# Designs tried in a protein design run: designed miniproteins, single chains. Part 68

Each design is a single chain, and the fold is of that chain. pLDDT is the mean over its residues in the fold that is shown.

## One batch from the design tools (miniprotein)

Design m2355
Fold by ESMFold2-Fast:
Structure m2355 (fold): chain A 81 residues (1-81)
Amino acid sequence: MSKEELIKKVKELIEEIKKLLEEILATSDDPALRAFARHALRELEELEKKIPEMSKEELEKVYKQLERSKASLEAFKKKEL
């Protein structure tokens, strides 16, 4: 996989995770869940700023971490909602 393809996949995962977090904000009145979602969205925005400067190896690590985060959020949504 090229670095450009990896950047695209990482950005796509970030957008998917953002949509899940925005859904939590739209559907939940729980202050703790809303605070978590806002914090996670801020962290993803900071991550996006760093992506163009990241090495291919760093991007691969980020991609794996984001895949795990997405799976955890989907599992949480299925269990909580």
Scores: mean pLDDT 81

Design m2356
Fold by ESMFold2-Fast:
Structure m2356 (fold): chain A 65 residues (1-65)
Amino acid sequence: DIDVAMLVIHASVQALAEGVEAEIRVEGGEVVLTFPEETPKARELAEETKRAGEKLGIKVRVEVK
């Protein structure tokens, strides 16, 4: 839905602004963040996105390649 789309756009913009490499996708109404490596910046982005998702009732999953 629009809330999911807005969360994806927000996370994508944050990743670009912070220079964090991340793949952001939607699976079954959940937002999935995939990072090539677990860095402090990646963890920060994941925590911020999870917090935003909790407010919207959207589940956020984090994966590391």
Scores: mean pLDDT 80

Design m2357
Fold by ESMFold2-Fast:
Structure m2357 (fold): chain A 79 residues (1-79)
Amino acid sequence: MALGELAGRLTAEELIRAGVSEEEADKVVLQAYLELGQDAPPEELVRKAMEIAVEKGLLSEEEAERIGRRVLERLRELL
């Protein structure tokens, strides 16, 4: 699995766990890929997805910081 694909999957999973619908979580991750490109570092994808989730009103800034940190911790455990 590519690191970007793994980062996207973990980001969607943590968004769903926080109460975001699967459809909205998938859209957030897709938007992050479209804005950054597929070769962006995993940490930049996570950061951008959290930014998009806050902009869409799906998460507060505090929730996005907490969730983003958790995704990055999970990524580090798998590397």
Scores: mean pLDDT 82

Design m2358
Fold by ESMFold2-Fast:
Structure m2358 (fold): chain A 90 residues (1-90)
Amino acid sequence: DDYARLREAFADPERLNAIAEQVDKLVKELFKKVDELIEKNKPSPETRQKIANIAVAGAILATGYALQGRLDEAKKVIEDALKRVEELAK
């Protein structure tokens, strides 16, 4: 089912563009908040790398859910990534 939804998204340029716009907004909000946490807490290079890995993984996973039309799950992934980044940045 998820595979079929992904294939349909790539076969329909209008649907793909609508999904891309929603993902762009979610990912920009994620990285904006991550940048704010890094600026506030000034973590070590090692911690910064862990934060970067979590943020990137979250963005990729959220994109995957959004391509499936699972926007609520995409938003939850972004929220969970932000909470984990906040915990590490302390």
Scores: mean pLDDT 81

Design m2359
Fold by ESMFold2-Fast:
Structure m2359 (fold): chain A 73 residues (1-73)
Amino acid sequence: VKEQIQEALDEALKYGNPGIAASILVDKVTELLKQGADPQEILEALRELLKQTTNTVAKMALQSAITHVELSS
């Protein structure tokens, strides 16, 4: 789960746009939820990545994904 989210985040950051990055990350967490991933595991992975990043675009994308998962669970 964390590796898949990290890969999506790395891809999203190539665009340098917070809106595009947030959209890519939200789409990835939605895909993981549809595949039966535990919402709590997704939230823990997102929160850990948010704690570790210094990139503002990454922080905005991760926060959007966290909010989306919290509202979907």
Scores: mean pLDDT 80

Design m2360
Fold by ESMFold2-Fast:
Structure m2360 (fold): chain A 106 residues (1-106)
Amino acid sequence: MVEELEKEGEELYKQGKEYFKKGDYEKAYKLYMQAVGYYSSAATLARLQEDYERAIELTEKAKKLAQEMLDQLTKKLGPDHPKVKEMQDYIKSLEDRIEDLRRRLE
């Protein structure tokens, strides 16, 4: 369940990286978004199970991948594009989730 969702995310991320290296950024982006979805779902399930350390790990993986997508979107669309701002806001929401999870470990 948590482990299965994370493994699916990891596989999609690896496939996305291969397409990214080939310059197929549209396909890479779609695979990255799917991978983020799996990591986020796994993190939510871990949180519901009160495994806050695991939820942090999975949210950090989603954040790292979102940061990679942000770099690509910024290069293609420019820093003022709405999609770039949306990705920045999404990364900020992931950072806020990590802080909330860390407070639950205190």
Scores: mean pLDDT 84

Design m2361
Fold by ESMFold2-Fast:
Structure m2361 (fold): chain A 80 residues (1-80)
Amino acid sequence: MEKVVEFVLLDDRVELRPGDEVEVAPLSDPSRKYKGVVESVDRSTGRGRVRLEAKDIPLGTEVLIYKDGRLVALGRVVEA
């Protein structure tokens, strides 16, 4: 099942672009990192979506989003 992360950028200065590779980790277990690809970013609201192909992360899970090892956004796993 394909899953999407809906996120909010932590800082308006953080640039994420569609196609960027990011790491997604559950807030409850930051050691478990999944790969994601940015699908969309709205710079005016700081909101966006990451496509995540993970079978073992439940829907509704709160996540941390990292780019190049830096925490850039907070999100939640939703169904695509």
Scores: mean pLDDT 79

Design m2362
Fold by ESMFold2-Fast:
Structure m2362 (fold): chain A 79 residues (1-79)
Amino acid sequence: SLEERRRRSREEMDRKLEEYKKKEDELLKKAKEALAKGTPEDIERARELYIEGASYGVKGLGAVSIGVSTIRENERLLK
């Protein structure tokens, strides 16, 4: 049914958001640990980890955008 497809699309979006959030949190934690060491090499590593962690936040935004598009399509099909 259309309602079942809508429910599955929402569940898929929620799952992807949870996965990306976990990866972001892990990478940002590692970045903070690297910064605490204070060497130039550790600061550079922290920068790389911050960039990678932030990229998962952007991927999460992408998952929401896809989810919104899917919801709009499902609403069109209900009319």
Scores: mean pLDDT 77

Design m2363
Fold by ESMFold2-Fast:
Structure m2363 (fold): chain A 75 residues (1-75)
Amino acid sequence: MLQEQLEKIERLLREIAEKVDPSAADELVKSWMEYLKELIDKKLEKYSEKKEEVLEDITKELEKNAESFKEAVEE
């Protein structure tokens, strides 16, 4: 489940990065994912009992922001 949520987050971040700078997209996604994984690990250690809820909230927020960004760029 954590792996699936991280893959979804990576996909959303890649879509954003490719819209911002296609030439640096891979580097941006890698940097953001490494930072995000560190933050998630620290949060999961503190909120182990709410691990699923925290991951779902992060995923939903990123999904909403990615879709909003795509709409703004396409229109």
Scores: mean pLDDT 67

Design m2364
Fold by ESMFold2-Fast:
Structure m2364 (fold): chain A 70 residues (1-70)
Amino acid sequence: AAQAAFDAELAALRAEYRKLVNDYGKKILEAQKESPEKLKKTIEEASKDIRTFVENMKARAAALAAQLAA
């Protein structure tokens, strides 16, 4: 059913998001060891990249909603 397909897509997106967050978490820990300035820069870059991913998720969610409306 449409709900099962929607749930599968969300599970895949969550897995990709979790992978990104975990990878950036490791980079932040390394930057923290180096200096406060590098830590701030790394956090800024991570935030920017994560925000872009969220925008992409919104687009996919809108496409799925359109399919359900049909």
Scores: mean pLDDT 78

Design m2365
Fold by ESMFold2-Fast:
Structure m2365 (fold): chain A 65 residues (1-65)
Amino acid sequence: VTKEVGDTILAMGMLLEAGGSLGSVLEDGVIRALTPPSPEAQERTRRAAEEIERLTGVEVRVEVV
């Protein structure tokens, strides 16, 4: 796999491990992190997204479902 694909897979795994999200979807190079409408879950998902963007450069958007 390319480095970009590997970074994306790693990023999705980190989101799953961090908890707080119900799942993630990859669209056009952007990871959409789906989170329940709990303030605690949203905060956990947002913090994980920030760390992932810092480590991999992959854009992560937090979306409430």
Scores: mean pLDDT 70

Design m2366
Fold by ESMFold2-Fast:
Structure m2366 (fold): chain A 78 residues (1-78)
Amino acid sequence: RPLTPEEERVRLLVARAAKILMEAYETGDFEKGRKELDELLKDAPERVRQAAHTALDALEQGKSFDEAIRLLAEEVAA
């Protein structure tokens, strides 16, 4: 099944958000990560923005990167 243009756009945004989350996790610079997510996702669907911020909040709270990515994936798939 080919992705629709909107599904492909959301997939690319999620991939970019995951990269920002990885950098925040590696550096501990969650303030920078939050700003980069806001810029990336300002015109994104609300569910994608909420998922990315929930994942970043999980990382700030000391949860693993794997848990953060799972939260991002679950919200986008819902």
Scores: mean pLDDT 79

Design m2367
Fold by ESMFold2-Fast:
Structure m2367 (fold): chain A 60 residues (1-60)
Amino acid sequence: SSMEEALRRAEERGRLYSSHLKPALEKHEEEWKNVETQEGHDEVSRKLTREVRRRYEESL
């Protein structure tokens, strides 16, 4: 069914996006470990989100 195919495509996209998360996390892990403030963690989170999105878009 079209609904089943749409779900499968969503799962494949999710898996592809997730495949970029690990290398992005590894890149920002040192920064995250060295930050103790919420403001600093928010900054690292923004950098991580941008990196994952960039890698995902480059894989399309």
Scores: mean pLDDT 71

Design m2368
Fold by ESMFold2-Fast:
Structure m2368 (fold): chain A 83 residues (1-83)
Amino acid sequence: SKEVALLQMKITLLQAVKAGTEFVTERIVKTLEAKIAASTDPQEKAALQAKKEQIVKETEETLKILDEQIAALQAQIAALQAS
């Protein structure tokens, strides 16, 4: 149906956003890890580590919201196909 096709399109777009979010976060984390490895200042290392942990936490929260939205759309498709 047209309704199922539109829901599938929305899922595809959310999956693309999820992949993009993961890609950007991986690059930021790698950059921070390189800075941590290069630093000789314990205070700077601690600050960079805290920033890395905050970015990872914020990304996990964002990915959880995206996964919940994808699951809700998948449940809507299942309900339409069951009726």
Scores: mean pLDDT 92

Design m2369
Fold by ESMFold2-Fast:
Structure m2369 (fold): chain A 102 residues (1-102)
Amino acid sequence: SLAEEAEEYIKKAEEYIEKEEFEKALEYLQKAYELIQQLPEDHPERPYLLARFYLVLGKLYEKMERYDEAKALYEKARKLAEQVKDPARREELLAKVEEALG
């Protein structure tokens, strides 16, 4: 599904961030975002995937020492994570965002 492909691209972006291959990380995040945009607005996975996307994009900007931009992205991730209906996924995302915001 588009949702599964988007999550796999987000995971690839996280791997490239850890390797400090920022251009490849951005490429995979862009691919993930394009797939998420194709999901209907009422799709149950959409808030989860968008929260994951902004959290990972925030980590990328933080690694690039763009701290103000990273903080803004983490704030977007937090608002989207609050919309995640699955309590376990919501709690995991919120914990990661709060850790990132520090």
Scores: mean pLDDT 89

Design m2370
Fold by ESMFold2-Fast:
Structure m2370 (fold): chain A 57 residues (1-57)
Amino acid sequence: AQDLANARDFVRNYAAQRGYALTDAQVDAAAGELLARAKAGREVTEEDLDALLRRYS
């Protein structure tokens, strides 16, 4: 889906900027969680994203 593709690109770029080493599977998992939180109407902050990515690193 376009939404998931956009979320994956965002997660991959953010991880690279912050120095997180993620596999493609971890990027997919993180992107899926990010998209689910956004669709649930929850604000996703930079701190939330950092906490999410640290769970996979």
Scores: mean pLDDT 76

Design m2371
Fold by ESMFold2-Fast:
Structure m2371 (fold): chain A 62 residues (1-62)
Amino acid sequence: MTPLELAKRIAEEADKAEKEGDYDTAIVLYNTAITLQKNYGVEDPEFIEELKKRIEELKKKK
């Protein structure tokens, strides 16, 4: 499994947490998916921007 594939799986777990109403867990997992990409130097810029937008939307629901 590549770091990018792992980041995508973490984002899928974040999607599940969001669907269950656990916004705090979803935000943590989306941030983890971003951080993993940056730490391994395998950044997908479009994917990172989508994750950032999702985090901003979840923060507005508080």
Scores: mean pLDDT 83

Design m2372
Fold by ESMFold2-Fast:
Structure m2372 (fold): chain A 80 residues (1-80)
Amino acid sequence: SGEEDAVRDAEAALRAAQAGDGAAAYTAGNHMAKLVESGEAKRSERAIRAAEEALRAAQEAGDTPGTRGAEKALRAIKEA
């Protein structure tokens, strides 16, 4: 489902940020944002929590592209 795709992408962003792979984190965040914007991903508390955790991990890793991806995904989910 779109919700599962959004959560998967947020969790992928979290893992990439923790590993220092900001490019992968940014890509996952962008994909998640597109799914939410197209209506394929449902707004859900689970997706919001996953995106917030991804943002926290990216910020702790220090100003990586992952932070931008997670922020974009979180904004898209909350605005959906």
Scores: mean pLDDT 64

Design m2373
Fold by ESMFold2-Fast:
Structure m2373 (fold): chain A 94 residues (1-94)
Amino acid sequence: SQLEADIARAMTVAGISREEIEHAFRAAEALRAGDRETAAEHAYRALLPLAARRAAANPDPASIAAGEEGARELAAELGLSAEQTAALLDAVRA
């Protein structure tokens, strides 16, 4: 399908691993089952390498500040723990 082709291209361009995609799907499944803690853990594992790649591609102070703000908002929305939020912020900076 076009959606599958678009996802495959996005994965190639972004350097997204199969493991990251699996974590994203497991997060969605856990959320549908009402298991928000498991959903947050899998979402966190998918987002952490994405945050690191964004930081590597955008090392300027303005992009880092925007990434930190986005990471805080996303962590709050997903219900990430303080430890997971701190790790995501560290990834955005480095």
Scores: mean pLDDT 77

Design m2374
Fold by ESMFold2-Fast:
Parts: sequence; structure tokens; C-alpha cells
Structure m2374 (fold): chain A 100 residues (1-100)
Amino acid sequence: STKLSQELNDLLDKYIKEKVPYEKILRDVKYIITFFANLLGFDVNKKQQLVEVVKQFIKVFELDIDEKKLETDILSASNIKEAYAVVTDAIIEAFLRKKS
């Protein structure tokens, strides 16, 4: 798991150093989460299943995120697009905090 966390951190570092637009980073992270969800058999369009996917993603990539707060924020989102934005922002912010 530490190696997977390092590989993802290295990818995000590369994106920042190469001045990749934040929107592209956001899009790529969203695709990675969706791919991970599909491997686990979860539907990211269902808020409760998105919560389960994100909890497993946090554990696998060893992210320092408040899971309970993130779960609350996902479930309180007005729609799935907003829920997904909350997820991607939290993941990107966790990696940026670790690298700052």
C-alpha cells in the first residue's frame, strides 16, 4: 500500500511541477476514482456507494482525510456532481498538504 501511495503522490507532484491545469488534475483524479469503483463493483452515481469507494480509496492510498466529515459532506451534497467534486477536492487537498 505504501508503494501505491508513493506512485500516486509522484504523479501529482509531476502534474504540479509541469504546471498542469487544476481542471485536468481534477478530471484525471475523477477518472481514477471511477476506475477504482468499477473494479470493486460500486456505482459512483449512488452517494452511499461513492462513500464506500472513497473509504477504500483512502485506505489503499493511505490518505490523511477525515472520513466521517467527508461522508457527511458527500451525503449532504445537492446532487452527485457536487458529491463527486467534494470527493476530488478532498483527495487533491490531502496530497497537496502532504507535499507542502
Scores: mean pLDDT 76

Design m2375
Fold by ESMFold2-Fast:
Structure m2375 (fold): chain A 78 residues (1-78)
Amino acid sequence: SAMDELIEALRNGDAKRAAEIIRRHKLSDEEVREALLEVAGLEEMPEEALRRAIEALKNGDGEALDRALKEAVVRTLS
């Protein structure tokens, strides 16, 4: 499925591939949010971190994505 492809790309750290999958399958922000939570191993994360991660993904920006996800994990565990 498109979601399985997105989760695989995210687990591989391939933000450009993830962006391609999102664009090709026209995945909603809600679907991308679900994939990010699954990959991070979190049930929830701060909305601002999630928004930044989604924007980074849409831009294929792996550095910004990694930074947003690390910040989300730190804030959730604090």
Scores: mean pLDDT 79

Design m2376
Fold by ESMFold2-Fast:
Structure m2376 (fold): chain A 59 residues (1-59)
Amino acid sequence: SDLIARAEKLEEESKRYFELGKKYEEDESQKRLAEMYFGMGGANKNLADLLRKQAEDAA
């Protein structure tokens, strides 16, 4: 379903954002940028979870 495909893309983007957050976390001057990427990763994961639940409800 389109919902599952969209959830998978959001999960992949979430992983990339967490990787970027970890990379920038190593630099004290980039701490805010790291926090922003961690936040974006969390938001995408939450949305992916909601889309997966909607797909389950439609099955």
Scores: mean pLDDT 85

Design m2377
Fold by ESMFold2-Fast:
Structure m2377 (fold): chain A 112 residues (1-112)
Amino acid sequence: MQPTVKEYEVKLAPGEEAEIEADVKAGETLRVHVDVPEGPSLVTATAKSDKPGSLTVAILNEDGSVLASATAENKTEVTVQAEVPAGKRRLDVVVSATEDGKITVTVKVEPL
């Protein structure tokens, strides 16, 4: 059986970005575990799809609470940003799409 969630892990230094590409089926979720640097940071997550549809990106705390989320309808790209306080070590970026296709997720961390 295919897993309904695809998981990845990245570690980012101040000013770095990571790009994850995955093939997804409609209704599958892509989850990227992000270790962020010490110090206050701005985290930007962008999801791109090779097909227009409903595309949702959320940035979650370790406890699963939502810091920021955005949904785009009939679009191939959506971006969301969250400010994270000093001492925050891990976030999750969660992407879901209504269409089968290739999703590219870019996560960038900027020092505040």
Scores: mean pLDDT 79

Design m2378
Fold by ESMFold2-Fast:
Structure m2378 (fold): chain A 67 residues (1-67)
Amino acid sequence: SKEAEEARLLAMLDGVEAKFDAGEITLEQARDAFRLFLGIAEAMGLTSVAEKARAGLERVDQAEAER
């Protein structure tokens, strides 16, 4: 179902956020991952996933601006 797909994608985004927070992935890798999930969410109309992916991109942009 769409709800099950949304839950799965949210869990995957949580994984990306955890890796980014732990410094396990680069800013570029995090940005690419969040952009990919945003594209999927927008194509499928998954509002919660899109919002979470946009929040992730804002965090990446902020971290990059601090360099």
Scores: mean pLDDT 86

Design m2379
Fold by ESMFold2-Fast:
Structure m2379 (fold): chain A 80 residues (1-80)
Amino acid sequence: EEEEKLLEADRRLAATYLREKGRDPNVKPEDLSDEELEEIMKEIYLELLKISDMLDKALEMAKVAKTERMKKIFEEIAKE
């Protein structure tokens, strides 16, 4: 249940990100495929790590990730 709430939050965040960046102004959270969601969330996390000067900590973030998707995204970022 908590994992489902986090996945729902990820979809809303990703849709908002796409609208704010002007990449897809009409996107709804439910319109995103799992693959599209992973790509957009990876972009969001990468930007957050860059702003925080924590890019080198991506693997550590993967270990404490609350969902399988978050873990996968941080592992992908760590590989660059």
Scores: mean pLDDT 73

Design m2380
Fold by ESMFold2-Fast:
Structure m2380 (fold): chain A 66 residues (1-66)
Amino acid sequence: SAASSAAFAAALEAAAELWARRQEEVKGATPDEVARLTEETRAQVRRAALAAGLSEGQADSVARLA
């Protein structure tokens, strides 16, 4: 639906902003810290997408694409 498409687009945009902030945090971080923050960020993006009413497949896509 148009509403689902809008929610998906909004989730991708929010995820991109979160990743941009995380990129600043990883400057000077160790490889292990970068890996941990990347995994935590993907988990956060996925949970936020699910909370916004997106399907599990859509939430997984947002977490991977962002």
Scores: mean pLDDT 80

Design m2381
Fold by ESMFold2-Fast:
Structure m2381 (fold): chain A 85 residues (1-85)
Amino acid sequence: SMEELKEYLKKAAEQGVQLLEDGDFSGFRDVLNETSLYLDENANTEERKKGLAFLATLQRGAEDYKAGKISIDELREKIEKEIEK
């Protein structure tokens, strides 16, 4: 369901953002890959669109964070807004 997807994405976001804050960029990439696999196995068409938008936002936000363009808190806010759409 969409609600189950949103709960999954919230957990993935929490884990991914924590790994970025810790400087574990390899672990962050693993979270992106695991989320993509979850969508392939579990998501219908609308859920897949939601999950892919989440992944794109998280990856772009992570690159901005690594480049010093945004803070970790700004990244968290962007991801939370994407999930709750």
Scores: mean pLDDT 88

Design m2382
Fold by ESMFold2-Fast:
Structure m2382 (fold): chain A 109 residues (1-109)
Amino acid sequence: SALEKVLASFKASLEARMDELGVPEEIKELILEILEKYGPLAALNALRVVEVLKEFGVPDEKIKEILEKFLNGEKAVEVEIKGEKVKISFVDILSIREDEEKIREIVKK
């Protein structure tokens, strides 16, 4: 099936990008579970959240907890970064972009 080939290619590309970003195996497995349960857009949103949090020094254990909440059907989660509470949304690319800007502002202080 053409669709099966597209999905297999997407999964391979997603795995390669996670490897390039140095994503730990436990976090990679959670993103792949998000892909299977919620689809490609949800997996890309989860990977973007991981990329942003890793850039700002959030520990892998905390990132794992955040992804587990997303996998369990949460649409947003609060994370403490440098003593400030930041809300991260998993449902919209625009919301994730706004959350990224807030995190960048906190890190620059």
Scores: mean pLDDT 76

Design m2383
Fold by ESMFold2-Fast:
Parts: C-alpha cells; structure tokens; sequence
Structure m2383 (fold): chain A 75 residues (1-75)
C-alpha cells in the first residue's frame, strides 16, 4: 500500500541518518525516529501525510529529505 511504501521510505531515511551522524544531528535523528514511530501507528495515508507536513514545518532544514521520501513513495 502507499502507506506501507511511505513507512518503508522513512525507515530507510532513518537508517541512512543513523549511519551519517556527521550530516544529521542527534536531535534530528531522534525526531526522524519519532516520526517513524507515529507513521507506524497511522490509520490512513491522509493521517501519515499530515504527520509529514507537521514534521516539515518543525524541521524546515529537512524539507528536502521529506520531499524525496514522498516522491519515492508515490512511485
């Protein structure tokens, strides 16, 4: 499903961020992990996209990464 693909894309992004702590701060990695946990509890794609929008608003420096995640999940 689109929701499962979105969750998988965020999970891959978290793993990449954890492997590159020189690019991502500990706070950013923790925020991405929290986002992933919330997405795994989302009941719908609409709810999941709402969580991504809120995250992008709170972490504008990571907007580029979220845009890539959404694009990959839509393919």
Amino acid sequence: SALDELIAAVEAAVAWAESNPDVFSAEQIAALRALLAELKRAASLEEALGLLRTFADQHPELRWLLDLIIREAEE
Scores: mean pLDDT 81

Design m2384
Fold by ESMFold2-Fast:
Structure m2384 (fold): chain A 55 residues (1-55)
Amino acid sequence: DRRIERVLDAIRAEPDRAWTVGELADLADMSPFHFSRHFKSVVGVSPSDFLRQLR
């Protein structure tokens, strides 16, 4: 999915940035609710869990 790839590329470019789920949802052009579900279906973990693992 291009939208999720764009989000992952943004996180990889700035892994130490204090990303919020809302910022990532905006990058994906999705609501936070739809983004969280779609991200989990593609990546296997929620965006919040993914960001927590990067800290």
Scores: mean pLDDT 80

Design m2385
Fold by ESMFold2-Fast:
Structure m2385 (fold): chain A 67 residues (1-67)
Amino acid sequence: ALERLRALLEEARRRKDSMAAAAIGEAIRLYEQGDVEGARRSLENALAAETDPRGRELLRRALEVLR
């Protein structure tokens, strides 16, 4: 899970998508602390606010990683 989240973070950074990068980075931090529910909630909140289709795709993929 963590390795896939880091790959998505790198993709968000390459695309200069600051919202997706921030949300995925926060999800990684929470996941590393064992807070899987907090990580999912962070991504769900970001997905609700994100209007860019590419950013939404990255956030959906991150949620799929966490199930």
Scores: mean pLDDT 80

Design m2386
Fold by ESMFold2-Fast:
Structure m2386 (fold): chain A 91 residues (1-91)
Amino acid sequence: SATEYTGLKLRVIGEYLDAELALERGDEKAALEAIDRLYEVALEAIERGDLEVAELAVEKLRELAERARELGLEEVAEYAEEKAEELEKKL
């Protein structure tokens, strides 16, 4: 439904922004927690058939991995990449 689609897309964007802000602050724990929530939203999108939202989440996880590497946060980068790969296997 339109309500579910809009809600999931906004949740992807919100968790992505939370993760970006956490990375900028060097808050690895907050970044990992936001990545986990982003992954959960993507799984819900896949279950509902909202593949466009799931693809957006994969894109955002890869952007977070790149940003984390730029900041020297290798564990966060590897985790975001792993979650993106797991989602791609389900698409």
Scores: mean pLDDT 86

Design m2387
Fold by ESMFold2-Fast:
Structure m2387 (fold): chain A 62 residues (1-62)
Amino acid sequence: MSSQELLEEMEKLIKELQSKGTPESLYLAGLLQQAIQRFQAGQLGPEQLQELIDSVRDWLSS
């Protein structure tokens, strides 16, 4: 994925987690928001964002 596509996917997951409204899902939404900020600051690579996306998707599918 391009960096823009990764960020768009992260935003979609954040909205889904916020809609779920559990303490665990809200914690994960906050973690993804911090990861976006770290990525934009050059502190995280696209591979780390992809790993977070995959982990959160697995959690949501459980």
Scores: mean pLDDT 82

Design m2388
Fold by ESMFold2-Fast:
Structure m2388 (fold): chain A 113 residues (1-113)
Amino acid sequence: SLDELRKKRVEVAKLLFELLDAAPADRAAKAEALRAKVEELLKLVKEVETDEELLKKIEELTERILAELDALIAAVAAGDEAAAEAHLARVRKLLSELGDLVDEIIDKLEAKE
C-alpha cells in the first residue's frame, strides 16, 4: 500500500542516520538492519509501480546499495576503517538517489487519490 511505502521510506532514512552516527564497531549491525529494510522497500515499490524503466532504475540502485552494504559489513569485520568509510559514503549517496525516485513514485500515487 501507499501508506506502507511511505512508512518504509522513512524507516530506511532513519536507519541510514543511525548507521552514520554509529561507532565503527556497531556499523555492521546497523548496516545489516538497513540492508533488510532496503530489500523490504524494493518489494513494496514493485507492488505499486508499473513503469518498467523506473522499476529497472530502482532495482539497479537497490542492487548497488546492497552490494555496498555487504562490502561495508565485510570491511568492519576485517577492521578496515578506510574501506568501511568509503563504502558508507557510497551507501549514503546511492540511498539519496533511491530516496528521490521513491519520493517521485509516492507523489504520482498521491496525485491519483
Scores: mean pLDDT 87

Design m2389
Fold by ESMFold2-Fast:
Structure m2389 (fold): chain A 74 residues (1-74)
Amino acid sequence: SLMDEIKALIEEIAKETDEAKAKELIDRLVELMKQLSADEQKEARKLLDETIKKHKLPGSIQTYIYEKVAEMEE
């Protein structure tokens, strides 16, 4: 399912140590999230927040995620 693909991408982002590759994965994640309903986008954002906190992602990656997600809501 689309949600399963999103969950897999989130876990891949959490494990990615190369910032450029992480940003490419985030761009792909945002493209998939745009295809979700509003309720599913809320669930995906919650999962992202939990994953960021759990894996202590670098601040630059956290900022990039939040900026890209905010752009989806405009």
Scores: mean pLDDT 82

Design m2390
Fold by ESMFold2-Fast:
Order: sequence, then C-alpha cells, then structure tokens
Structure m2390 (fold): chain A 94 residues (1-94)
Amino acid sequence: SPEEELARAVAEMKALIDETVAALKDASEAEQKALLRELARRLEEIIAGIRDPEVRRYATIVAGSELKAIAETLPPEVAAFTRELLAELFDRFL
C-alpha cells in the first residue's frame, strides 16, 4: 500500500540520518561535507526507488525537512553546503 511504502521509506531515511548525525560528532568540516554529500546521495536513491508519485513527493519533503534540521546544528559553512544539497534534492524531485 502507499502507506506501507511511505512508512518503509521514511524509516530507512531516518535510520541513515541518525547514522550520519552520529558520524558528524568530532568530524572535521571537510569530513562533515563528505558525510552529508553521501547522505544526500543515499536519500536520493531511496526517493528515486519510490514508485508512487505522491509517496515520492512526501518522502522528498520529509528528507528536505530533516536536512534543514541538521543544517541548523552545523557550523555556518557546512550548514550552507547542506542547504545547497537540500536545494538540489528539491530541484530533482519536486
């Protein structure tokens, strides 16, 4: 069902986000940028795999909201980089 597909996609994305946030601890700014680029790539793979267009749109909005929340916790340069990744995600899937 669309509801089950959405629940699976959101759970998978949240697991990746939690793993990435944990890895950002004590990482340098260059390492943080690499981790966030990899997170964005993996989120894009999950979203691109969603078959239902409404589920895909909702998952994209959820992913963007989570990236925005992460950006608010980061140094200014890394936050700006994360917002660029969010813009790329929205440009691709919205």
Scores: mean pLDDT 89

